# Ledger of designs, part 69: designed miniproteins, single chains, continued (3)

Each design is a single chain, and the fold is of that chain. pLDDT is the mean over its residues in the fold that is shown.

## One batch from the design tools (miniprotein)

Design m10531
Fold by ESMFold2-Fast:
Structure m10531 (fold): chain A 76 residues (1-76)
Amino acid sequence: SKEEKIKELKEKIEEIEKKIEELEKKKEELMEKLKKETDKEKILRLIGEILRIIGEIFDLELEKKKLEEELEKLEK
């Protein structure tokens, strides 16, 4: 049913939001670590890890956007 589909989409969106929250927290922790780091090689590694996490968040935000668009079409 339409109601079951809406529920499934909302659950998937919530799961993605939780993953984004975890990744954002990890990114913040790495950014704080980066502020205190003075070793060039360690700075570059931290930047690389932060960029990887940003990419993962971007992919999840795109997936969330598609699910939200599907949900909006079902609720209208």
Scores: mean pLDDT 88

Design m10532
Fold by ESMFold2-Fast:
Structure m10532 (fold): chain A 73 residues (1-73)
Amino acid sequence: MSDKEKGEEYVKKARELLEQGDVEGAARYAEKAAELGLTKEAAQVLAEAGALAHRQGDDELAERLHARAEQLA
């Protein structure tokens, strides 16, 4: 499996975890995708995870995730 294909699977898994409300799980898989070069896709997932963290009341985690997304974009 290519790094691109593996990274795309990590992005898909991260989005599935976001649908389940798992911000931390989604962030971990987004970082794995970024390590494989899918930095734009990882940045989008981290931004979505930050928005979800804010909705869950974790403003500190939301700020950290948004900052990380901006660094990768």
Scores: mean pLDDT 86

Design m10533
Fold by ESMFold2-Fast:
Structure m10533 (fold): chain A 63 residues (1-63)
Amino acid sequence: LEKEAEELAKKAEEAIKKKDYEKAKELIDKLGDIATELAEKGDDETADKITKKIIELDGKIEK
């Protein structure tokens, strides 16, 4: 899950660079699903890390 989250975050950053905000939002939604799954499993540290990344990525889109 952590490796998958890293790959999704990288793809979301690439989508933002290309101004493909629709694709970026889809990838961010998938990151949110992974963060929720990790939190449910008790991996709060990794879930928090992914949540912070989501906030950073959303900030780039909203500007």
Scores: mean pLDDT 78

Design m10534
Fold by ESMFold2-Fast:
Structure m10534 (fold): chain A 76 residues (1-76)
Amino acid sequence: SERIKELEEAIEQLRRGADPAEIMRKLGETEIADNMEAALASTRTPAEREQALKRNHRATLYYLNQLLEQLKKEEG
């Protein structure tokens, strides 16, 4: 229940506009967070940066929802 609660809070924070890299770092996914930050740093135009930000947000939301569903299945 604690892990489910932490994931639900993380998803809620992400939906409220929290930084995907910071959310992943707080959940212990340091390598993913570092890769997200590196991807943003490698962009050369505003359009590329916007696409990278949208990609990071979508990927993180997808990952957290999948993890939440898996944990709910294991507890149910």
Scores: mean pLDDT 82

Design m10535
Fold by ESMFold2-Fast:
Structure m10535 (fold): chain A 86 residues (1-86)
Amino acid sequence: GKPATKRENLEGAKDEIEEAIRALEQGDGTRALLYLGGALTLAKNAGLPEVVELVEKAIKAVEQGDLEKALELAKKALDLVEKELE
């Protein structure tokens, strides 16, 4: 099939990060990891190393049980993705 465009990967990453933020706000680390994993793949496909780094740090924070830190990192990743979509 046709490969996804950078913009399609960015819009997908935004959606996955927003769902991860929602899961983190609900205290659901397992669900947050699912969405952060999706966001990581899409951010890598979009070629955004700063977003990739923030999402990887958020995943590590969830794995360590630090959902507050993961939420902060996920929100920073969302801000960067939104700026790229301007």
Scores: mean pLDDT 87

Design m10536
Fold by ESMFold2-Fast:
Structure m10536 (fold): chain A 61 residues (1-61)
Amino acid sequence: SEEEKREFARKVAKLAIELMEKRGLTDEQREAVEDNLVAALVDHYGLPEEEVRKIIEEERK
């Protein structure tokens, strides 16, 4: 379902953000990781790009 896809995206975003924070990535490196995550969730799960970016922003803040 669409809710299951969104829950999965939130879990993946949270894990990616936690990993990036623990590794002390630069802003440039963080942007690259986020762009790759957006592309993967859009291409493989059919989620809208805008929705994926909002999920990442919510988990980041």
Scores: mean pLDDT 80

Design m10537
Fold by ESMFold2-Fast:
Structure m10537 (fold): chain A 66 residues (1-66)
Amino acid sequence: GSMEEKHKELLRLIGEILRLIGEIIDLEAEKKRAKAAGDEARVKALEEEIKKKEERLKELMEQLKE
């Protein structure tokens, strides 16, 4: 049935969202360590990676609303 397939796809999307959240948390922790070390170049690189993952997370969250 279509509802069962939709539920499986929803669980897959939730799994991807949780993975991205975990990756963002790890990158935020690395950024905090880089700031403490005064590594401005690393902070900027980590901010760009976080931004990319936050955009992907937003896309997946929008798919859950539809």
Scores: mean pLDDT 85

Design m10538
Fold by ESMFold2-Fast:
Structure m10538 (fold): chain A 95 residues (1-95)
Amino acid sequence: SLREELLRLAEELLKILEELKEKYPDDVGIQDLLDALKAVVEKLEAGEISPRQAAEQLLRLVTAAINRTKELGDEESAKRLEEIKRRLEELLERL
């Protein structure tokens, strides 16, 4: 289902953000993004937001994460996040 594909993308994004938190433990921006992502997943699982609303929020979060990793000079993590962003945009067109 599209909801299951969305949850898998959210899990991949969560893994990348957790790796970034370990790499940049003092970065408040990464922590805020991780907390916001967890909140979106919880709301989606609880049925408080639609899959479309969750996808739109995840797209904003991944865009912010790309910008933050670029500011940190982490081009490899930025490229991984840009791939997640592309997959989210493709999924959003189907929602």
Scores: mean pLDDT 87

Design m10539
Fold by ESMFold2-Fast:
Structure m10539 (fold): chain A 74 residues (1-74)
Amino acid sequence: SPAAARRIALDEHFARKVEEMVAQARSQEELLAFLDRLNEVTAELYRQIAADPDLPVEELLAWFDERFAEIRAA
């Protein structure tokens, strides 16, 4: 189903981005700050999916990547 395909794509993308951040984290403090912000972004991602179930996965992934870049920059 489209919903299942979307979920798999999001889960795989999320896992890759988390692995990148864990590998790049220089301290436990940096990692914890990243995880706190990631929780906020993840909640917003699910709100967007609920608001528009027909939104293309590519747009969701692009939005997530932009938020992820902001987390890294903070």
Scores: mean pLDDT 75

Design m10540
Fold by ESMFold2-Fast:
Structure m10540 (fold): chain A 59 residues (1-59)
Amino acid sequence: TIKLVAEKETKELLEKAKKVLSEEELNQLRDAAIRLIEDPYDEEARKTIRELAKKAGIS
């Protein structure tokens, strides 16, 4: 249902990002996600995720 729909959209988003982003940028995305899990106040990590999503044409 709602969770399945969100999962499907997130998967599609990630697949597009992987096709457009370089290995280095994909590593930055993973690092930012890990940082955010450990420190939810990390605005730099949030910004990095947003910028990389925009670069992949995902907004």
Scores: mean pLDDT 67

Design m10541
Fold by ESMFold2-Fast:
Structure m10541 (fold): chain A 77 residues (1-77)
Amino acid sequence: FEKKIEELKKKLKEAKTDREKAVILAELGALYFRQGDYEEAIKYYNEALKIAKKLGDKELIEAIERNLKLVKEKLGE
């Protein structure tokens, strides 16, 4: 689990495009969600969403927003 998070954080630093960064941030959000760390999951999804909105990538925005909704439902929101 920790090893996969470290691997994605390394990829995030090496990412050359905003879209690649947004995808990696969303993957980090998904990993934290799967381990029950909902606070970190929301943080990474929000960072990914900010970039996706700057890009105008409607499909990526919709995917991230659906995942954020699932995390918030787990928190009772």
Scores: mean pLDDT 82

Design m10542
Fold by ESMFold2-Fast:
Structure m10542 (fold): chain A 73 residues (1-73)
Amino acid sequence: MAEEYLKKGKEYEKQGKFNEAGDWYSKAGDIYEAEGNLEKAAQAYRNAARSYVKAGDIKKALEAGTKAVELEN
């Protein structure tokens, strides 16, 4: 369930494991998108992008941020 993936992202973020947090948020976004919940998918991808920025992974941050913007168009 996407909610469990969001919870994992938040727990990894609390631990300062920002790359892993981004991965879990991105997976949550993928599930919400597959379910047709585009608003929650965009929010999850934005959280992934923010986490990847904190991790210094600019490529993954751009990929996640782009997905969020595309879903909110």
Scores: mean pLDDT 86

Design m10543
Fold by ESMFold2-Fast:
Structure m10543 (fold): chain A 60 residues (1-60)
Amino acid sequence: DKEEDEEILEQIKRLVEEGEWELALDAVKGLKTQGKEELAEKAVEILKEKGAEEVAKEAE
């Protein structure tokens, strides 16, 4: 569901902006575990755009 996907991505953005890198990384890993690989890839791009490139590399 596109709206649910957008909500998840917004939550990840907020975690990154608040400096909660570990929680943001855990959320991305959770998406991959659930088989939502496309959404996880979008979340990784958000981490890179927000300056959390090292965390994004760990999530890849």
Scores: mean pLDDT 74

Design m10544
Fold by ESMFold2-Fast:
Structure m10544 (fold): chain A 77 residues (1-77)
Amino acid sequence: MLKPTALDAGSLEGLALIAYGVGKVTGDKEFALEMLKKLLEQAKELKKLSEKEGNKDAVKAAEEAIREIEELIKELE
């Protein structure tokens, strides 16, 4: 079971899209990459926490968030 204070995979994906969007709108790709890398580490922590809890659905969601964030990082290069 996820702790109430932990960000879920959907929240991490949403924040990643916001960071990406800010980078595209402002032209500040450096800021966007920095935020995306921080969110990637949070997604990895979420996966580790979900594995400890034995929540397979949460592990899958965290793996999807990791993939999405890595894709956004690659797009910004």
Scores: mean pLDDT 77

Design m10545
Fold by ESMFold2-Fast:
Structure m10545 (fold): chain A 93 residues (1-93)
Amino acid sequence: EIDEKMKEIIEEINKVLKEPETDAKRQRLIDLITEHLLLRWEKEGKDLSPETIERARQIAEDILEGIDLIRKGVDKAVELSPNKEEREKIWKE
């Protein structure tokens, strides 16, 4: 069932997110997000043309770029913190 496959992909994304930051990790996240989008669109009855598949991949890349931008913002906030206690507070949110 499509819902079971989508759940499996989310569980895999959660595992990959805990890995060290590498180009391989980034590429795997794009692949997993793309697959999840395609399964969702299949469930919605959308035609999975080559154009639609390419669009899903572009959306996945855009999502990851947004996550990278947020991560860089957090890294900057940590860098500007004068001591370890303040850095730990930023991480705890």
Scores: mean pLDDT 72

Design m10546
Fold by ESMFold2-Fast:
Structure m10546 (fold): chain A 84 residues (1-84)
Amino acid sequence: MIPTNPELKIVKEAIKRFVERVANGEFESEEQLRLAAQNLANLLKYYNIPLEAAVEMIRKIGKELNVPDEVIERAVELFEEAYK
């Protein structure tokens, strides 16, 4: 059996929370969303997750959560700006 990667689980949960927050409009300002994206980007960089892989994970998790494509792409946009 392939062992569970605990770091990957932490990353997936962080992405899930970020996508849900973007979808649910918990933030009133774009600055709050940008800060959330920056925190996620810093976390993924610490786990050596490259931008392209992170974007694919965001899209996959967003689809699994039944989030509209427009919201998923907004989450990707915010994340890419923060990851730069």
Scores: mean pLDDT 78

Design m10547
Fold by ESMFold2-Fast:
Structure m10547 (fold): chain A 63 residues (1-63)
Amino acid sequence: MSVTITTSSTASDAELYEVGYRAGYLEESEGVPVLLRATGPPLSDAQKQALIRGYNEGYEEAK
């Protein structure tokens, strides 16, 4: 099974953190691969860092 989470390149860093957090939490707690997709232009480095930070925090929270 897999879950796809779609976000927008216009999303704030806080919104991207939440998207990453949910993805990490679902991957660790459910064992389900999570695919992240962004609509619009490529994410900035800051937005990518927010997603990564959220993912890592969500993954740790699920333990």
Scores: mean pLDDT 75

Design m10548
Fold by ESMFold2-Fast:
Structure m10548 (fold): chain A 66 residues (1-66)
Amino acid sequence: EISKENLESGIEELKKMSEEEFEELLDTFAPHLSKEEKEELLKLHKEKRYEEAAEKILEAVVKELS
């Protein structure tokens, strides 16, 4: 389902983003996520857990499209 290429690209982009830019990304890219899901992702980014944040975003997007 989730390609390594997409995950690696996502991790690199998240590392370059500030917390504010990441919040804007979620509002633009994944507006369908609940407040709780967005808060979880923001916490992961704040803790510099970029790999986990990228995986969670891709999983949430894939589930919504399925």
Scores: mean pLDDT 73

Design m10549
Fold by ESMFold2-Fast:
Structure m10549 (fold): chain A 66 residues (1-66)
Amino acid sequence: MKPWTEEEKELVKKAIEAFKEGNELKAAEHLQLLLARGRTVEEIKEKLKEFIDDEELLKKVLSLFE
């Protein structure tokens, strides 16, 4: 896989923050920007797992891709 840039990592963090705020639409927008930059859903899911230690929050974030 291509190495993650700092800008892409920041988009992942912003998506997680938006989910914590209960703003799923804002979170989806940040994740859509990652897809537009050529990241796959699988790559994004793996990166989310690295940043989220709360299993319940991770499940909620991953449900966006269902």
Scores: mean pLDDT 78

Design m10550
Fold by ESMFold2-Fast:
Structure m10550 (fold): chain A 83 residues (1-83)
Amino acid sequence: MNKELLEEDARREIEAAEALIAEAPAIAALTGSKRAAALTAARIVAVAARFIADQLEKLGLTELAREARAAADRLLAAVRALE
């Protein structure tokens, strides 16, 4: 795997996760299919961030891996609280 591309992917996923965590009150205000779609999208971002964290750890990028995993875990906790 290209290390620089993986670092870029990791930073994008962390930013996406943090943005979705910040949007949690707006997602909570949604109803029906719109809320379900937003929660599904957030869950996909959390899963992607966890996958990237695992790949970063294998490459010795342990600090960035920890940041990505923490962001994913916070986002997943926020999604579970809204379900």
Scores: mean pLDDT 83

Design m10551
Fold by ESMFold2-Fast:
Structure m10551 (fold): chain A 59 residues (1-59)
Amino acid sequence: SSALKEEILRLLLEGRVDEALELVETLPLSPTHKAYLKRAILAAESPEEAAAIFESLLP
């Protein structure tokens, strides 16, 4: 949902990565896509980069 995506983006921008990753697990995506998203987010060098990665990798 748009509200869930907005909440994940907010958490990532606030540097609350663990909470954002918990919400990623609730997205209606395959386990493989969720794993890829989580790895990409964890590799980000800044909160802004993590948010941008998340937005770019959403279906």
Scores: mean pLDDT 83

Design m10552
Fold by ESMFold2-Fast:
Structure m10552 (fold): chain A 80 residues (1-80)
Amino acid sequence: SKLEAAAASLEGLLELLETWKDKLPEEEYEELKKELEELLEEVRELMKKPSVSDEELQELLERAGKIQEKLKKVFEKYKL
């Protein structure tokens, strides 16, 4: 499902972020980790529902894309 794919993607981004733990300022690392964990929990909550609207799914996917872009900018900024 699209939600399962989104959850797997966010889990992968958390694993990637963990490899950067010693390469980022601790405050920036914790902020990114928190944002990813909060979005992953929201995706998991939607997965518990018997049905999800296309609008709800699209909003979660858009937020996932924004967090992914934020991680790309951090990657570029710190030359990771």
Scores: mean pLDDT 82

Design m10553
Fold by ESMFold2-Fast:
Structure m10553 (fold): chain A 88 residues (1-88)
Amino acid sequence: MEELLPKEVLEEIEKGQEYFDKAVEAAEKGDYETAIEHLEKAEEYAKKAKELAKETLPKEVAEEVVKGLEKVIEYLRKKKEELEEKKK
């Protein structure tokens, strides 16, 4: 209830979201190369958040947070693959 994710985990998630938003904007403009680069940065921040969650949270809480972040990483990979196809 008052227990939220550690600030360092939230900061990495927020940076990932910022890069995802930039990737969406670039893709809408047809700049698929820039969009892919931003998606790669978003994936890097999601991976950092995942590792920090494993180190900072109790095992049971870390498992749920890691599972959520792994779904985000998988989604970002699929979006990157879609844009790579459009770039060709």
Scores: mean pLDDT 80

Design m10554
Fold by ESMFold2-Fast:
Structure m10554 (fold): chain A 71 residues (1-71)
Amino acid sequence: KTAYDYMLEGLELLAQKKYEEAIEKFEKALELDPKNVQVLQVLEEVKKGFEKEGRYDLAERVEKLIKKAKE
């Protein structure tokens, strides 16, 4: 599987409101390709989505993944 495949799995899980499982798939995508611009852009949008829904706990987890990938 590619980083893109894991990103798509994460988005599908997010649509099902399986937030913990979605974050795990996004983590695997970044572990496979930490510099993947498409994955990073998707995670920035996912973070904003969680912030808009008041799910700051989930937004913080996504932010940590983004920061770890950029380091």
Scores: mean pLDDT 82

Design m10555
Fold by ESMFold2-Fast:
Order: C-alpha cells, then sequence, then structure tokens
Structure m10555 (fold): chain A 79 residues (1-79)
C-alpha cells in the first residue's frame, strides 16, 4: 500500500506509470478541484473538495489526475 498527499497548481497533472500488478486506486480531494481519468477504462470524473473516487485497475493501466484549480489530494494505492 502507498499513500501520498499531492499538491498541484491549476493546469498541472499527476500521471501514474502503468501498474505492474492489479491495484485499487483511491483519490480524495482535500482542497480545489481535479479531473481524474482512467483512459483504458474510458473513465473521466471531476472531483471537488471533500469528494472521493476509487477504481480497480488491471496490470498495465494507469491514472491521470489534472488540477482544474490549485488542488491538494490524497492518492492511495493498494496492490
Amino acid sequence: MKEETITLKAGERYVTAPFKEPAKVSVTVLSGKVKVEVPKQNISVTLNAGESFSVDLEKGEGIIITALEDATFVLKVET
């Protein structure tokens, strides 16, 4: 399990490398607004402060988090 708090400026993005094994990824927004994308699953969701999103990823999939506003969020990865 890996948990980290990430801060991005508006327009910046955080991209995970493709996962080596199946993983559960959770994003919890503490402040601001982000867009969370899972391209291989055709998922795109917008999260406001206080909102959370969780997704199960297969091996080789990744996630893209784009700050729509200056934002801080918690990224949790369970493999």
Scores: mean pLDDT 84

Design m10556
Fold by ESMFold2-Fast:
Structure m10556 (fold): chain A 87 residues (1-87)
Amino acid sequence: SAARLREQAQQVADTLRAGSRASREKAEELKKDPSKSSLADKYLQTSDILQQSSDAALADPSSWFEQALRAEEALRATREAEAAAEA
């Protein structure tokens, strides 16, 4: 139902918005170390993707699964980049 889709989209949007904020906070922390500027930029890009996906899920509730997958891929790429930087 439309109501069920809106409920699901809202939950996804809320989760992605929280993730966007966390990624931005992490980027600001990383910026304090000049050697981590590239990783900080990656976290800022992920923050923007998560915010865009959150907004898109609210604008089109039927896209909630697509937006969740997009966000998960961005988060995964950032985690892999961070792990590689520590190796």
Scores: mean pLDDT 89

Design m10557
Fold by ESMFold2-Fast:
Structure m10557 (fold): chain A 62 residues (1-62)
Amino acid sequence: SLEELFKKAIEVLKKNLEEHKDDPEKRQRIARIAESLVRLGKKLNLPEDIIKEFEKIAEEAK
């Protein structure tokens, strides 16, 4: 399902953020990707819990 794809994206981004937490350039890229997925999720009317997970990733990455 579409929701399953976004949940997998959350897991991938969290893993990348943890692996590259000390790399400012990679963190900035992760933040931008997460922000884009927040906007996309809102347009697609995804559940708030999924959108909030991307928002948390963006905040942690910046």
Scores: mean pLDDT 85

Design m10559
Fold by ESMFold2-Fast:
Structure m10559 (fold): chain A 94 residues (1-94)
Amino acid sequence: SLKEKADRLIEEADKAYEQGDKETAANLYFEAGRYYLQAGDYEKAVEAFEKAIELLPPDSVRRAFAEIYLAIAKMDLGKHEELLRRAEEWRRAQ
């Protein structure tokens, strides 16, 4: 599944980061974020893109794309959380 692929990329990214390879870690976090976003796991997508942005150089084209994807993931997360909140409120009002 896309989520399992993303989870594996996070494990690889964490290992690269621990070894001091920030560039490899950033690239792996970025790819993991994209797979989480495609899988609808918006919370993990946000976390992965934030980690990628932290490690990418300011002038990096990849950082710019990561910021765009982060904005998309945050928008989707907010909408998903609002729908879940409304559903729970309606259920409890019965």
Scores: mean pLDDT 85

Design m10560
Fold by ESMFold2-Fast:
Structure m10560 (fold): chain A 59 residues (1-59)
Amino acid sequence: SMEERAQRVYEAALKLPVEEGKDAYEAAIELSKKDPRYQPIAEAVKRAYERKLAEQEAA
């Protein structure tokens, strides 16, 4: 399902450095603009990026 794919993408995106996570988020937004079915993927990458930013601020 798309939800299972989004969860896998979220877990993979958490492994990226913050700068690469930003680039991945921007790429996912562009993908979702071309095909709205990928909007959950863009949301997953966004959540991973925001979580990594929060973890860096807490460190």
Scores: mean pLDDT 79

Design m10561
Fold by ESMFold2-Fast:
Structure m10561 (fold): chain A 53 residues (1-53)
Amino acid sequence: EWELSPETLDAAHAARAASPDPEAALAAVRAVLRAAGVPDEWVEPLAAGLTAP
């Protein structure tokens, strides 16, 4: 599995918190992960994990 930097985790949590709904949160977290250089194959499972309770 991919280990995310603290900065990327903080950005993902901020994107999730700023999003009005779960679909927007998932899209915003995916964008943060892609910007951080996470491969597409890991973006979806990581974004799902970061947006799940």
Scores: mean pLDDT 77

Design m10562
Fold by ESMFold2-Fast:
Structure m10562 (fold): chain A 71 residues (1-71)
Amino acid sequence: SEFQKHLAKAIGHEIAAIGSELEGRFDEAVRHYEEAIKHLEEAKKLNPSEKEFYDKWIERLRKRLEEVRAR
């Protein structure tokens, strides 16, 4: 389903962002966090019954994105 595709991409990009941070590739980590957030917003739209769960996940990633951008 489209929902599962967006969820899988969100997870993949979050993992890639963490890997990029560990290697000091902060610009790459920023791009991956932005893509993860984008896919979570689409997953939330397709499954509004779990809105609170996705909102908390998105806010966690947005906070981390700001921390990475500040470096």
Scores: mean pLDDT 89

Design m10563
Fold by ESMFold2-Fast:
Structure m10563 (fold): chain A 62 residues (1-62)
Amino acid sequence: MEEKEKAIETAKDFLESLGLPEVAKRVEEEARKYLEENPEISLEEFKKKVDEIVKREAKRVA
Protein backbone atom coordinates (compact mmCIF):
# COMPACT_ATOMS: atom_id res chain seq x y z
CA MET A 1 0.00 0.00 0.00
CA GLU A 2 2.73 2.49 1.07
CA GLU A 3 4.73 2.02 -2.16
CA LYS A 4 1.60 2.49 -4.29
CA GLU A 5 0.76 5.71 -2.43
CA LYS A 6 4.34 6.89 -3.08
CA ALA A 7 3.77 6.30 -6.81
CA ILE A 8 0.72 8.59 -6.66
CA GLU A 9 2.67 11.27 -4.74
CA THR A 10 5.53 11.09 -7.27
CA ALA A 11 3.12 11.62 -10.18
CA LYS A 12 1.41 14.50 -8.33
CA ASP A 13 4.75 16.21 -7.59
CA PHE A 14 5.83 15.79 -11.22
CA LEU A 15 2.65 17.39 -12.58
CA GLU A 16 2.78 20.24 -10.04
CA SER A 17 6.40 20.90 -11.10
CA LEU A 18 5.06 21.34 -14.67
CA GLY A 19 2.54 23.93 -13.44
CA LEU A 20 -0.42 21.54 -13.79
CA PRO A 21 -1.94 21.36 -10.26
CA GLU A 22 -5.46 20.70 -11.62
CA VAL A 23 -4.14 17.76 -13.67
CA ALA A 24 -2.22 16.55 -10.59
CA LYS A 25 -5.48 16.53 -8.57
CA ARG A 26 -7.37 14.60 -11.26
CA VAL A 27 -4.56 12.04 -11.63
CA GLU A 28 -4.45 11.55 -7.83
CA GLU A 29 -8.23 11.01 -7.68
CA GLU A 30 -8.33 8.61 -10.65
CA ALA A 31 -5.30 6.63 -9.43
CA ARG A 32 -6.72 6.30 -5.89
CA LYS A 33 -10.09 5.16 -7.29
CA TYR A 34 -8.34 2.60 -9.52
CA LEU A 35 -6.35 1.30 -6.53
CA GLU A 36 -9.55 0.98 -4.44
CA GLU A 37 -11.24 -0.96 -7.27
CA ASN A 38 -8.11 -3.09 -7.87
CA PRO A 39 -6.46 -3.53 -4.43
CA GLU A 40 -4.64 -6.71 -5.56
CA ILE A 41 -2.86 -4.95 -8.42
CA SER A 42 0.94 -5.31 -8.38
CA LEU A 43 3.14 -2.28 -7.76
CA GLU A 44 4.61 -2.57 -11.28
CA GLU A 45 1.17 -2.70 -12.92
CA PHE A 46 -0.07 0.18 -10.76
CA LYS A 47 2.93 2.33 -11.72
CA LYS A 48 2.15 1.64 -15.40
CA LYS A 49 -1.49 2.64 -14.83
CA VAL A 50 -0.48 5.86 -13.06
CA ASP A 51 1.94 6.69 -15.91
CA GLU A 52 -0.86 6.08 -18.44
CA ILE A 53 -3.24 8.40 -16.53
CA VAL A 54 -0.54 11.10 -16.28
CA LYS A 55 0.25 10.99 -20.01
CA ARG A 56 -3.43 11.00 -20.99
CA GLU A 57 -4.43 13.90 -18.71
CA ALA A 58 -1.33 15.97 -19.55
CA LYS A 59 -1.99 15.62 -23.30
CA ARG A 60 -5.60 16.80 -22.87
CA VAL A 61 -4.40 20.11 -21.35
CA ALA A 62 -1.41 20.65 -23.67
Scores: mean pLDDT 79

Design m10564
Fold by ESMFold2-Fast:
Structure m10564 (fold): chain A 87 residues (1-87)
Amino acid sequence: LKGVRDKFEKGLELFKQGKYEEAAEYFKEVLRENPMHDEALRGLVDSLEKLGKYDEAIKILEEVLKQNPLNSVARELLAELKKKKAS
């Protein structure tokens, strides 16, 4: 779990620096080790939104929900992104 925390913190540092592509890669690594890390899921989606990669973010959230349909964070983020795409 300590290694996961270090990767998550690195992702946050990169996001604060505006390095959204690199931040997204670190958040993806966190989610590979801990698929239930909701904070990393939010960080990944936020990073992809900053890059204009809405379709990639939607696909990732749909994959998360296929594995865990009751993930409230993933459901909320997916609903928000679909509204932004439909507007």
Scores: mean pLDDT 83

Design m10565
Fold by ESMFold2-Fast:
Structure m10565 (fold): chain A 65 residues (1-65)
Amino acid sequence: KEIHVEARGVDPQSAAQIASKAQEVQEKTGAKVTVTLEVDPSASEEEGRKRGEEAIKKLEEAAKE
């Protein structure tokens, strides 16, 4: 069982939060969690945080499956 989530155009703070959430999901499910992270230095903090929150939500949803 593998959970895969992509998060592109995120800010560095959101990237750290996504990595932390991925580890939590891996511990809860016992599945291999793979996250593709791309930090976009041209994105605003607001855009990056939105994309980060979406990725975290996807990780939480994937934990149910």
Scores: mean pLDDT 77

Design m10566
Fold by ESMFold2-Fast:
Structure m10566 (fold): chain A 72 residues (1-72)
Amino acid sequence: KIEELERELERVEREAAEAYRRVEEGDESAREELERALERRARLLAELLALKYGVDAEELYEFLLEVREKEK
């Protein structure tokens, strides 16, 4: 399951990079795709880290969302 999460995370990161490139080129419709990909990435990271290191996935997910909001 850890390997499945790592593969899904890599896929989501590639989707985020592609959406970011489209936003940079002026495609406003890609902004929603970028935000959705970033949220999925945060959720997958929290779940992966919880499995690997025994941390609380829910608290980590909320922390990652808070950091993203403050860095805007």
Scores: mean pLDDT 74

Design m10567
Fold by ESMFold2-Fast:
Structure m10567 (fold): chain A 92 residues (1-92)
Amino acid sequence: SREAEEAAREAARRGEESGAKASARVDGTTVTITLEGATPSTMAGALAGAVAAELAGAKGEVEVKGDTTTVTLTAPDAETAAKGARAVAEGL
């Protein structure tokens, strides 16, 4: 949805403000936020955001591979996807 895309872009923007290279993608009800070169504090924020997204009804996964932190949110609907993406943005 447009709201999920806007929230995901906000999460990427906040990731970039922290010094990471950030990108976000929305595919149906799945939101993927990628942070390259994230600091430990930014990674902790991403994890906190993923947990908050789970409280909103999404499934949140955080994966760290080398310098890349990926947050994947899987939601039952577009409204929950948007809420989850906002939770990640607020964590960052």
Scores: mean pLDDT 85

Design m10568
Fold by ESMFold2-Fast:
Structure m10568 (fold): chain A 79 residues (1-79)
Amino acid sequence: LEEEKEKLEKEIKEIEEKIKELEEELKKLKAELEKAEKDDSEEGKKKVEELKKKIFELEIEIGFLETWLGFLKHELEKL
């Protein structure tokens, strides 16, 4: 039981650190998107589409990890 608790706490910490890393990347990409949206060139439009796709993929990954983190925290509460 104590070993399971320690394992869950370690996994929770690792996921929280991963989420923070992805949130930092998301913030950078959103800043790049804001700059790219001000560029009316064909290259600027292509960059906007690429950035939107990367942002969408990161938001999905963060959402998945947050859901998993919630599950792990709920399991920890049961121990």
Scores: mean pLDDT 83

